# Designed miniproteins, single chains: the designs that were tried, part 48

Each design is a single chain, and the fold is of that chain. pLDDT is the mean over its residues in the fold that is shown.

## One batch from the design tools (miniprotein)

Design m1767
Fold by ESMFold2-Fast:
Structure m1767 (fold): chain A 94 residues (1-94)
Amino acid sequence: SVVEKLKQKIREEFPDQQELIDEVLSKELSEGTLEAIEVLLDVEVDKETARLIAAYLRLKGIAVLGSEELAGIGELAKPVVEEVKEIVKEIIPE
């Protein structure tokens, strides 16, 4: 599962940030944020996967608030987005 692999990666990279991860995962994901993540990754994902991706991006210092703000974060987010795309591609075969 993409969710399980991302959770493991977050635990390994941010062991001291578990409370922040739990807080972000407990928040309801807006449709705008889901759409922004799907555009950013160029792939359709479920809300739970999108929520976890948003949490991971937030931990890397990138806020995904909606599609209108996507252009402003695109260049700063590029290395993290490519890393997340690789994780998603490993789990979802083309």
Scores: mean pLDDT 65

Design m1768
Fold by ESMFold2-Fast:
Structure m1768 (fold): chain A 112 residues (1-112)
Amino acid sequence: SSLLKELEKLLEELLEKAKELSPEELRELLDQLEELLREALKHCKNPEIRFEAEELLGLAHIYIAIADLLGGDKELLLKALELLCKALLVAAKDLSEEQLKELIEKLKELLE
């Protein structure tokens, strides 16, 4: 509960910071956040949680593909980032306390 609230706040800070980034910097951030999500998903044993997180990841990929077709549309990249943040919060519900602490530490490093 407490760690999930900390994760949510860090993701809100990341989304706010992302508004100031270039499309190229947003693409790097999207790649980094997807790597964290894929690592979290390896530890997800609940099929419903895993399915919901993977649906959000798939939708994020659609927004990225459309953004690329439009020459790097920043608003679509930001929508993709929001979807990845939601996917990470969903996946985090099935993480152990230790795994959730590791995820929070890695997110704090992205904000530095």
Scores: mean pLDDT 89

Design m1769
Fold by ESMFold2-Fast:
Structure m1769 (fold): chain A 56 residues (1-56)
Amino acid sequence: EKPPDTEETKKGDELIKEGKEIIEKNSDDLEAVLEGIAKILDGIGLKVKALLESKR
């Protein structure tokens, strides 16, 4: 059913959560918001990679 929580999935979730917190806390700071978005994208990338590997 659901793939087990791998290290890549956990790191992805942590990056997404950290990125969201940065954006929420620093919504008025464009540079901080962009850093938060970059972390969210990195986290999504890790989770997508884990899903692709789980299909092999």
Scores: mean pLDDT 77

Design m1770
Fold by ESMFold2-Fast:
Structure m1770 (fold): chain A 55 residues (1-55)
Amino acid sequence: SPEERLLELLRKAREAREKGDYDQLNKIVDEIQKLLAEHKVTPEQVAELRARLEA
């Protein structure tokens, strides 16, 4: 599902950021932006999913 793919990408983005791999982070951010545009996911839904990953 789009939500599962988004959660996977958010986890990978966190890992890339923690490693300081900004090239990988930029690629993941681009993939997230494309996914959000294709599935009309709102910024509020992204914030909710990020909160779930932090919990």
Scores: mean pLDDT 75

Design m1771
Fold by ESMFold2-Fast:
Structure m1771 (fold): chain A 66 residues (1-66)
Amino acid sequence: MLEEAQREAVAAVLPEAERLAAENTRETRERLLERAYELFAERTGDRALVEELRAAEEAARQELAA
């Protein structure tokens, strides 16, 4: 389930996120997102869902640039 996969991804990233949060860097955020997507793909087995998430991020990025 999407919620379950999301929680799993967050739980897996939390320990590293706490450490990297102290840096507050852009690199940290992008690295965390990359890992989250990987966990989603592995957890759900649904690449279409992962592609939807990446597309949403791309759209948000373009809107931010406007």
Scores: mean pLDDT 62

Design m1772
Fold by ESMFold2-Fast:
Structure m1772 (fold): chain A 74 residues (1-74)
Amino acid sequence: MREEALEEAERMFERAKIAVDALKGLNLSGREVARIIGLGMAGTPEQIRAEAERSSGPVAEALRKMADELEKLE
């Protein structure tokens, strides 16, 4: 149904917005930005937190912020 596809797109869009907000103020390569946005769109908060633990500095903090905001969506 058109409604199902639109609702799924809206959820992906909200997740992408959270990822973009978490990246504000970071000077990252386009490839790294795309990777983090992809994690926000498709990843669980637990998976994103696991990636944060494998990262350091501002990237790790951005991933934690993103996971916390995504968790608030349910």
Scores: mean pLDDT 77

Design m1773
Fold by ESMFold2-Fast:
Structure m1773 (fold): chain A 100 residues (1-100)
Amino acid sequence: SPLEEILEEAIEEEKRALEELKKKNAPQDVIDFIEDIVRALEEALELARAGKLGPAQAAQLLDEIIRGYEKVAEEYPEVKEILEELIEFYRRARERILEL
């Protein structure tokens, strides 16, 4: 489904960002936060595949992820550029979900 594709793209984007942050020796709190987001997205993907998660619920999850990254970016300016790229990805993904 289009929702499943968006969630799969989000997981791939997070894993890409995680590898970049690890190479830059990002703070452990930032690494842990991204790993938690990956886990939440993997759970959301399984729920979407089971027909138990719809577009509105997925959009709410993305809103929570955006708010979380905005807080982390303020606390860790050294990784702000990478986190802002993730936030922009999620804003676009959210708009795609709302069109479903």
Scores: mean pLDDT 90

Design m1774
Fold by ESMFold2-Fast:
Structure m1774 (fold): chain A 58 residues (1-58)
Amino acid sequence: VERLKALAELYEKKGDTASANAVRAAIKEGIVLTDEELRQVLKERGYSEEEIEAILKA
């Protein structure tokens, strides 16, 4: 849950409100992503390793 909250905050900070809202909807549905899946998604969207690690640590 905390990782997805951090991901939603990151998307808002980057101005991607649609992705932030989608992540918040996933939290409400109880969807859980593995660290590997989160890392892959964030890399594909061009986020830095520092940003990815901050999300994974949350």
Scores: mean pLDDT 70

Design m1775
Fold by ESMFold2-Fast:
Structure m1775 (fold): chain A 61 residues (1-61)
Amino acid sequence: SKKEAAELTKKAKEVAEYLKKNNEIEAAIEILERVLKAVKLYAPEDKESIEELEKMIEELK
C-alpha cells in the first residue's frame, strides 16, 4: 500500500510536470488533487507523499 502510494505519487508528479510544460496548469492541479485524495484515503500514513503532492499543488496555484 505505502509503496504503491509512493509510485502513484511519482507518476502523478511526472504527468503534472508534463502538463505544466504544455501550459495545462488546471489539468495538472486536477490530477494532483485526485491522487492526493486517493493517498489520504488509502495510505494516510504516507505523510511524505501527501506533503509532496500538497506542495506541488500550492506551487501551481
Scores: mean pLDDT 83

Design m1776
Fold by ESMFold2-Fast:
Structure m1776 (fold): chain A 90 residues (1-90)
Amino acid sequence: MASEVRKLIDEMEKTGNEEAADKAVELARESPIARDIAESRFRTLVRQGHPVARRAYERLLAEDEERLKKVGMSDEDIAEFRAAYDEWLA
């Protein structure tokens, strides 16, 4: 899992392959370790200006927001959570 996620993200970084990014996101959904690796790697690539990495990272953030809503966080608190990440990526 972890090694496969890294290989997919490396392929995406080198080629811009959106299918590789999508598969990495799918693996991240199945494993907490894969998710941590994917989020960390995509975050770094987003800061470096990779558009495919941005789309993949945004998908993972949307899932994080959905999980926060399910545990009872308010829309306002979720917006603050998202704003903090957006500021950190800027």
Scores: mean pLDDT 77

Design m1777
Fold by ESMFold2-Fast:
Structure m1777 (fold): chain A 68 residues (1-68)
Amino acid sequence: GEEIKKRTLEILRRVLEMHGFSEEEIEKILEELKKLSAEEALEFFAKVLRELGFSEDEIKAILELIKK
C-alpha cells in the first residue's frame, strides 16, 4: 500500500538522479507515478529500470526489497 508506494518513489528518485535526470524531469515522472496504484507504480518502476539497462534479475531483487 502506502509504504510500498513511498519506497518506490524514494528509490526511483535516487535512480533517476544517478542517471543524470534533471530535478524538473524527475518531478514530472514522480507526479505521474503518484497517480498510480501501488501495483501499477511497481510495474512503472520495473519498466524504468529496464529502460535504464538493469537486468531482469536485478529488477526482481530491487522489487523484493521494496515489497518488504
Scores: mean pLDDT 80

Design m1778
Fold by ESMFold2-Fast:
Structure m1778 (fold): chain A 62 residues (1-62)
Amino acid sequence: GFTEAQIAEAKAFLEAQIPAAKAELAGREEEARAQYEEVHKGKKPESELQKMYAEAVEEILA
């Protein structure tokens, strides 16, 4: 079966092949990062930051 790394690579490759989807993903990812930084300004634990960031990307790809 596929590993997590292989699945992530496939998603990235698919996004690169679809310009419209890639543009939307980039825009929303930037927004999600900005919002997270504002909400957790000065109080962002590393693990929570990474988790929320990964969740935002997954929602965009879903």
Scores: mean pLDDT 63

Design m1779
Fold by ESMFold2-Fast:
Structure m1779 (fold): chain A 57 residues (1-57)
Amino acid sequence: RKERVKELIESLSEKQKEELEMIELAAKQGLILSPEQLAKTLGISLGNASLLVEYIK
C-alpha cells in the first residue's frame, strides 16, 4: 500500500534516505537486493524492508 511506504520513507533519517536512493539506482541497473540485505543496509525491520523491496520492483 503506497501510503504505508510513504510514511516509512518520511520516517527515515537523511542518511537512510540517501542509502535508499543509491539502492533504487542500483536496482535500475539490474541489482537484485533481498529484503534481508535492505534491512541490514538501512537499519530497519525486515517487514519494512520487504515493503520497500516490493515498492522498488
Scores: mean pLDDT 75

Design m1780
Fold by ESMFold2-Fast:
Structure m1780 (fold): chain A 88 residues (1-88)
Amino acid sequence: KKEEAEELYVEGLNYLREKKYEKAIELFKKAAELGSGKLKAYSLYYLGIAYEKQGKYEEAIEYYEEAIKADPTLESAKDQLEKLKKKL
């Protein structure tokens, strides 16, 4: 449900801020599975961020691409994908 997906997304953001990337990834995956539209796109985007912070660049690229696929207007995901590809 949207309410559950929103709670998982917010909790994921809190763990991401605390640099607890494994827990953040777990929560964002659940948020993306339960969410739709922009919530799903943002959850996929922050999955990309969390994987990038762990140095897992291949997974980060995949999730940024899925975030863009879910919401083609999500410029933040496009910007992060281009920056990451230039560093590899």
Scores: mean pLDDT 86

Design m1781
Fold by ESMFold2-Fast:
Structure m1781 (fold): chain A 85 residues (1-85)
Amino acid sequence: SIMDETFAKSEARLEQTAAEATARSPDIAPEVEKLKQEALEEGRRLRDQGLSGTPEYAKELAKKMEEYTEKVIQEMRDLTAKALA
């Protein structure tokens, strides 16, 4: 389903970005992990809502999940940049 596919892609991107951030700056690992876990929880919530609704609603929630994932990835990158400055 679109929800399962979108969540799987979001999870993979969040895991990869968190690993890269932590490798570059171990000092921010707890903050990066918190952002990742909060994003995964929101992703699961959106996935469950989409699976329970209409196909049209699922597409809207998939887009919202992608936008939220991009926001969190950018927050992780900003934390890494600030830590390395």
Scores: mean pLDDT 88

Design m1782
Fold by ESMFold2-Fast:
Structure m1782 (fold): chain A 89 residues (1-89)
Amino acid sequence: MEEAEVEVKKTIPASEATDDTIWNAFVEASTALVKAAREAGAEVVSLEGKIEYDPETGTYTVTVRARLRGSPEALEEVKKRAEEINKKN
């Protein structure tokens, strides 16, 4: 089995940033990554969340990073799905 790291990011304008919207962004990103991994046949080894503020744009970026274990094909599929999720965010 091989390992890979995959990230999902969500941006939230500061005007919309509340504890609830930030928490919901983490839950949505984590759920999407876990679902993508499970559907591709990869194991989720760890999940890490972080939040960053950009004063230039007035936005918060919520990032969920997953460390995955699986076949090269499964890991490649999860990477593609994460890229698609990031395009929507």
Scores: mean pLDDT 83

Design m1783
Fold by ESMFold2-Fast:
Structure m1783 (fold): chain A 75 residues (1-75)
Amino acid sequence: MEEAERHEKLAEEYEKKGDYVNAGIHYMAAGLVYEREGDREKAAEWFRKAADSFKKAGLTDVARYAEAQAERLRA
């Protein structure tokens, strides 16, 4: 899954630099790729990481959306 791996690496790089907005965006993208590929468990994990990054960035509404996506996939 080259697309998901690319987003994972980008998210980790942005998080390392303290850019939590871009980290969250790439964590969301990885989650969407895993969901599209049918891996609901991995998708939920990445959406949860996106929510944590968006919370660190102060983007409460987007963080709540990401949390809802993770919860939906684990229900």
Scores: mean pLDDT 84

Design m1784
Fold by ESMFold2-Fast:
Structure m1784 (fold): chain A 92 residues (1-92)
Amino acid sequence: SKEALEAEIDAALDIMRVATLKIMADNYEKKGDLEKAKELYQEAIREVDRAIEHYRRLLAESTDPEAQAVLERNIRTLEEFKKELEEKLKSL
């Protein structure tokens, strides 16, 4: 469905944005700039939270079972990513 396809594209873009922030944070951590690394991990977590909230809203409004399945997968993937980011932040 068009709704499911749009949800998949949105997830790919959100994941790319969060992954980019994580790569930047990892690079600052590797260079010993823990303060900047922490700021970027926190920014990545905020972006994940924003995306999860958006997908939860779309899921609540959706009547398309195919789109619902994609949105549930998007939420789960982002929640797993958030856990990894939070564990990284705690290790700093």
Scores: mean pLDDT 90

Design m1785
Fold by ESMFold2-Fast:
Structure m1785 (fold): chain A 72 residues (1-72)
Amino acid sequence: ADIDRGIADIYTALAKLALERGDPEGAVEMAEKALEIYPDHPRAWEVLSQAYEALGDTEKAEEYRAKAEKLR
């Protein structure tokens, strides 16, 4: 069970790295993989929100940010 969080943490870290490199589409892909493994991962939802904000999808960004806040 805890191993799923560890793998999700790795994908979440990769998603954040993609954002830092200016690749929001890659960040979405990595964050989605984290959430497939562990859907209740608040940081993965936060990174997904930041990625959609960078893509100009403010509605999705706000929705996913709210999801992250609820899971804290």
Scores: mean pLDDT 82

Design m1786
Fold by ESMFold2-Fast:
Structure m1786 (fold): chain A 102 residues (1-102)
Amino acid sequence: GDSEAGRAAGGEAARAARAGDAEEARRYAEEAARAGAAGGAGGAGGAGGAAMAAAEAGDAEGARGAAEAARRAAEAGAPTGEGGAAAAEAAAREAERRAREA
């Protein structure tokens, strides 16, 4: 289902970010966000995790893309509860901070 697709895409985004593929990380983070918004679970969290992974890897572009996807998913009312949305927001802010420093 869409929640499985969102989690899988989030995992792929984090993997691509750690490999230094900023473009692929952004693409998968956006897919995770769309899947979460449509199907009900994990999109914001998945994209937030991807943003954090990119930031940790020093991938400023991947971190920005994933952070943006996480924010869009949270705003779209992605069905992670308040904890999930807050975690996505925190990850997005951390990724943006690191992207500005890179």
Scores: mean pLDDT 59

Design m1787
Fold by ESMFold2-Fast:
Structure m1787 (fold): chain A 67 residues (1-67)
Amino acid sequence: MSEEQREARERAERLIREAEEVKEEDPEKALELLEEARRIALENGDIGGVLRAIGEELQLELELKKK
């Protein structure tokens, strides 16, 4: 159980990092990656990963809303 949750956390974290790298080039792609990361974190009870993904999503949405 802990091992599987750890693997899921690593995968979600990697997706968040990829989104951060891509967000300047393609914010839509970054949002898609963050959505997937949040989904994986939620399915595996990783509250830290969920909160981080939500934070990054909100940051991007605010950036896109702000001209």
Scores: mean pLDDT 78

Design m1788
Fold by ESMFold2-Fast:
Structure m1788 (fold): chain A 100 residues (1-100)
Amino acid sequence: DEGIAKAEKYVEEMVKTLRELGEKSGLSDEFEEIAEELRKALREAIESGTKGGQIFSQAVAKAVNKIRDLAKKHPEAREILLEAAEKVMELGAKAGVYAG
């Protein structure tokens, strides 16, 4: 399925971006956890069919909120963390078009 393949590519790009920004912010473990949650949410979305878009959209919102909370706790990395939140929203919206 070409649509599923596109959703997977956008999530992979998101995971790669999160790993890079996590390394730059010194929060690699926290970002790997967020990346894994997004990968799991995409799998659940694909398996759920008609509920897929809602499941994935909720996971993206949860990831963005976690990153914003990290930005409040780590002022020194705030710019990188806010960039990460924006990238998750952008790539999450693109993946969501194909996930549900």
Scores: mean pLDDT 82

Design m1789
Fold by ESMFold2-Fast:
Structure m1789 (fold): chain A 81 residues (1-81)
Amino acid sequence: MDLDLAKAMVAIAGAVTVRLLEKKGKLEEAKKIREYVDAIMSAKTPEEMIKALEEAIKAFEDVPEAKAFILAAKKAIEEIK
């Protein structure tokens, strides 16, 4: 699998999620999404990226606005494995 495609999927979903959270006044959650996206984008190996994606899924599982981001992260893991 192409790691660049997985990163692109997560970056797009993350950007949409950040915009939605900021529009709803959830600035701290928006900041956390950006931090997790940065960690995923900084991954140099498939193993590092899968770990960062799994941590992101766990961190935002209870955030309704992050549902699309979580789905993108799960799809990215499927594409890498």
Scores: mean pLDDT 82

Design m1790
Fold by ESMFold2-Fast:
Structure m1790 (fold): chain A 68 residues (1-68)
Amino acid sequence: GPLEAEIRRLLLAAGLSEEEAERELARLKNATTDDEIADLVVRVHLRGMSPEQARRLYELARELRARR
């Protein structure tokens, strides 16, 4: 869906490969708590994602969870 496509674009823009982006997206889709989402976003942020992009990823991942 559109949210998953935007998350995938952010992950690729952070320098992840297609395979890495799909694995991180799957982890975000399986996250059940805000703390799990935050931990996953921090992992990607430490790879070189900007604080603004990391905040956007967190918001998108929470929106994706809310629409399940």
Scores: mean pLDDT 84

Design m1791
Fold by ESMFold2-Fast:
Order: sequence, then C-alpha cells, then structure tokens
Structure m1791 (fold): chain A 64 residues (1-64)
Amino acid sequence: ASATVRREGDEYVIEATVGDRTFVGRGKTLAEAGRDLGARLQAASEEDRAAALGAATRAVSAFV
C-alpha cells in the first residue's frame, strides 16, 4: 500500500492506494482528512483498511 498527503487550497487530502483501489480523505485539518479517509475505508475489507491506514499514517508523519 502507498499513500500521499497534499494540500488543495485550504484542505488537506490523503490518498491511500491498496492494489487497484484508491481511497481519498479530505478535511480542513489533517485530523479531519484522516477521519474522512477512515469513514470511506469502512466499506473496504479489514486487510485493505489496515494497509491503507498504515500507509496514510506514515505519509502524514512524513508530511508534518
């Protein structure tokens, strides 16, 4: 899995890719973007969710 963190205007965007699937969280803060990503990952398998969250956590840690 891989993830990137970027700013789009006044929003933070976290994109996490697992296999051929991409999940995107957005928010005015990194915490809000992370929560949005988590909500979108609720429909994913437990394995995909864990992989995406791990990649997103590493990307956020590297960004800040």
Scores: mean pLDDT 80

Design m1792
Fold by ESMFold2-Fast:
Structure m1792 (fold): chain A 60 residues (1-60)
Amino acid sequence: EELFEKLKEAIRAKDYDTAAKLIGKLVREGKISLEEANEIAQAVGDGDYERAEEILEKIK
């Protein structure tokens, strides 16, 4: 959906602030589980955007 596409774009752009905000919104709206959100957030926080994108694609 739209939020997943925006998050994917933020990850590809290495936009940490936007990615973190979108992950939080996805959790609040129940679009992803807390476990899934923690996996993506950890990868983004580590600067491992390639891993973050791979995790997101498997969830989506």
Scores: mean pLDDT 78

Design m1793
Fold by ESMFold2-Fast:
Structure m1793 (fold): chain A 64 residues (1-64)
Amino acid sequence: LKEKYDSLSEREQKVLDLAVKGASQAQIAKELGISRSTVSRLLKRALEHLGVKSVEELREKLAA
C-alpha cells in the first residue's frame, strides 16, 4: 500500500490525504485551489491505483 501511495502524483497524494482525514470534496477543492470535479477525478485515480473501492475502505486499512 505505502509503495503504491508513493508512486501517486503529488496532487493525488494531497487530495487522498485530506479525504482520509474526513475533508469533503468542497473543502479539498477550496484548500488546493481546484474544482470539485478535479478533486473527484484525482480521488478516483488514487483509489484505483491503490486497489481500494472507497475512501472508507482505505481508512479501514490504514487503521488496522
Scores: mean pLDDT 77

Design m1794
Fold by ESMFold2-Fast:
Structure m1794 (fold): chain A 68 residues (1-68)
Amino acid sequence: GTAEQYLTGGRILYNAGEYDLAIKAYEKAIQLDPNNAEAYRLLGEAYRKKGDLEKADEWFKKAQEINP
């Protein structure tokens, strides 16, 4: 799959409440395209939904560094 396909799949999983699976999909998107700020932002949102605010902030910061 492409980075875009993993982001799309991750969003479907996120909307279904499957946050752990969404995180795995977003991580694969980042492996394929490490400069995709949207992937890091979506990863932060998924961690926030899990209540992991520290990881959420880390990923949001990474997204801002790529696309301020």
Scores: mean pLDDT 87

Design m1795
Fold by ESMFold2-Fast:
Structure m1795 (fold): chain A 63 residues (1-63)
Amino acid sequence: LVGKEGVVTMPLPQLSPDELALREGDRVRVVAEVDEEWVEVENLQTGERGRLKKSALLKSVEF
């Protein structure tokens, strides 16, 4: 997943301070894999970085 870019097709609100909010139409990049369940993601339009569950990322972003 690291280095992959995708487009947000399903918006996600920020559910915790360390998590990234996703807006429909935003381009995102996977920056790092934290563990088996969590990734670090950068919003390429806003420059915001945060954590997302891999399941939430794959559900919300089309690569």
Scores: mean pLDDT 77

Design m1796
Fold by ESMFold2-Fast:
Structure m1796 (fold): chain A 62 residues (1-62)
Amino acid sequence: SEEELIKLLMEKLGMSEEEAQAIVDRIKAGDVVTGRLVIKEAKKLNDKELVELVEKLLAKHA
């Protein structure tokens, strides 16, 4: 869910709630580049759940 993605962005990437919401809003607006950069960072952390949540959001809005 969107709420789970925001929580993982805050917990795993050290983002503020405002920064995490801005990333989600950009991906929902069709910013594929931002989504791909987040997936790259999630893969460096071996966080498969974060990768899947970003990929699902991209697939829904791309």
Scores: mean pLDDT 83

Design m1797
Fold by ESMFold2-Fast:
Structure m1797 (fold): chain A 99 residues (1-99)
Amino acid sequence: AREAAEEGARAAREGAAAGTEEAGREGGRAAEAGGRAGGGLGAGLAGAGAANGAAEAGTEVAGREAGRGAAAAGRASGDGVGAAAAGAAGAGGAFGGRL
């Protein structure tokens, strides 16, 4: 549970390695807040969603979207579990693999 939220923050950091560490810091902060509020499953789902979204975003935008996604997902976990479920659904859409 906590590992998934932390992994989301790390994915934001790795994506931002080519840019600034600020994305990772923001992601980590949001993941921490979500983990404390959710205590487990909610934060893990939010972190996983952010990481998956970043993977599909592309090279330059990946870092920005990962940081933003992680922050939004962490906040969603803090406010309620419903938003975390929506985030997971959005991540699923990324697997479209259509062109």
Scores: mean pLDDT 48

Design m1798
Fold by ESMFold2-Fast:
Structure m1798 (fold): chain A 83 residues (1-83)
Amino acid sequence: SQQYYNLGLQLFSQGRYQDAIDYYQQSIRLDPNNSQAYYNLGLSLMRLGRYQDAIQYYQRAVDLDPNNQDARYNLGIARSLAG
């Protein structure tokens, strides 16, 4: 789980957002309670302009960790851009 998550972070930093999504999804499959993986999957979707999909993953990140202020903030941004 952590290895896939870290690979996703590396790919995100390279602008390889679709590849990052694939690794974050593998991380979530192994650890479905990893709030940070859902959050970073949402960020990757935002970079691809997939705002409706990003809302779903940010919402899950907030549900798992209500104190994740970045997830709450970006959920609001994604909702504003979806339309």
Scores: mean pLDDT 90

Design m1799
Fold by ESMFold2-Fast:
Structure m1799 (fold): chain A 67 residues (1-67)
Amino acid sequence: HMISDEEIKLAFAAMLYGLGKVLEKQGKYEEAIEWYRKALDLAREAGAPEDFIAELQKKIEELESKV
């Protein structure tokens, strides 16, 4: 199978989401929000599953209420 641009974007979105979770666990909420936003943008461009997009949106909103 040829790796598509969408598959590459989804892989990067997943990695950025992982980085955001690590920062969130460290209490670095502003940094976590930045990475979650980047992950959300890539996930949307990649046509990621709605549950993944919804989780990213929820995380951003929850953390924004804490900063």
Scores: mean pLDDT 82

Design m1800
Fold by ESMFold2-Fast:
Structure m1800 (fold): chain A 68 residues (1-68)
Amino acid sequence: HMDEVIEELRKKLDEMSPELKAEAEKTVSTARNISSLYVAGKLAEIAGDKVTAAAFYLSALRKLEEER
């Protein structure tokens, strides 16, 4: 459920370096729906673009927490 997705996103972000998180914060774009953001982040991660992946995951997490 949504809480599991939030916890998974937090865990992924916790594994990232502080520098990567800071860069992701800077590049966060206007949100799409949560599912689209999560899928985009997963695809970026698979492609090896960790900054873009972090940005999408962070956007998805924020949107999820705001909607609660």
Scores: mean pLDDT 65

Design m1801
Fold by ESMFold2-Fast:
Structure m1801 (fold): chain A 74 residues (1-74)
Amino acid sequence: SALHEALSEGVQAILETASQGLKEGLSVEEIRERMLATAEALFAERGITDPRVRDALERVIDWIAEEYRRALAE
């Protein structure tokens, strides 16, 4: 479905952005900003207006940020 494809593409783009930020030595806050920017760019490019996709990607971003915060604090 279009919803599933949009969610899958968004999750992949966010994970790639997070991985790149980590490789560049960015802070968790910087990585979170980059992930949010990536999601917003994807929404604009694809015309995604479904709040379920937006909410799901925000939850993924929150989860990644929390995991990175925990890893970098140790």
Scores: mean pLDDT 81

Design m1802
Fold by ESMFold2-Fast:
Structure m1802 (fold): chain A 62 residues (1-62)
Amino acid sequence: SIEEILEKWEKILDAIYNNEPLEEIEKLVKELLELAKKEVSPEEYKEIEEQLKELLEIHKKR
């Protein structure tokens, strides 16, 4: 459901804010992408994937 996607997104943002290890954030990202692939259109999935890639790159540069 969209609510589950939003909940997982919030967990990713919280993990980044708390400066959790990259491995934990990557695990959360993988879980969100697996859920999104089932719940959203291919176009929406691509947008989510790109946004998550940007978040990971920002976190890696910290």
Scores: mean pLDDT 80

Design m1803
Fold by ESMFold2-Fast:
Structure m1803 (fold): chain A 101 residues (1-101)
Amino acid sequence: NPEVVEVLREAGLDDAEIEEFFRALREGDVETVERLLERFTPEQLARLAILLRAGILLLRVMERGSPAAREEVAAASEPEIAEMIRSRWRYREQVEAHRRR
């Protein structure tokens, strides 16, 4: 997928790392995927999650994404997944707000 490869290159992955990323996704190698995703901005993670629709990427957008990036992914997702993303993040924001007081 040319659009996916472009996002990976924009994040600074070389050709060998791009091949490693796709292999890790196919094999369910979560540790390798997470290590490579550390180079990504929240906006790059959102674009990648929308293009690949992979669960691990959706989880990372929920954990590391900005409010705008999370809404972008939610808007592009199936209604059930969109509600899960929005609901879980509203709860996390409420917990963080109370913890900061």
Scores: mean pLDDT 69

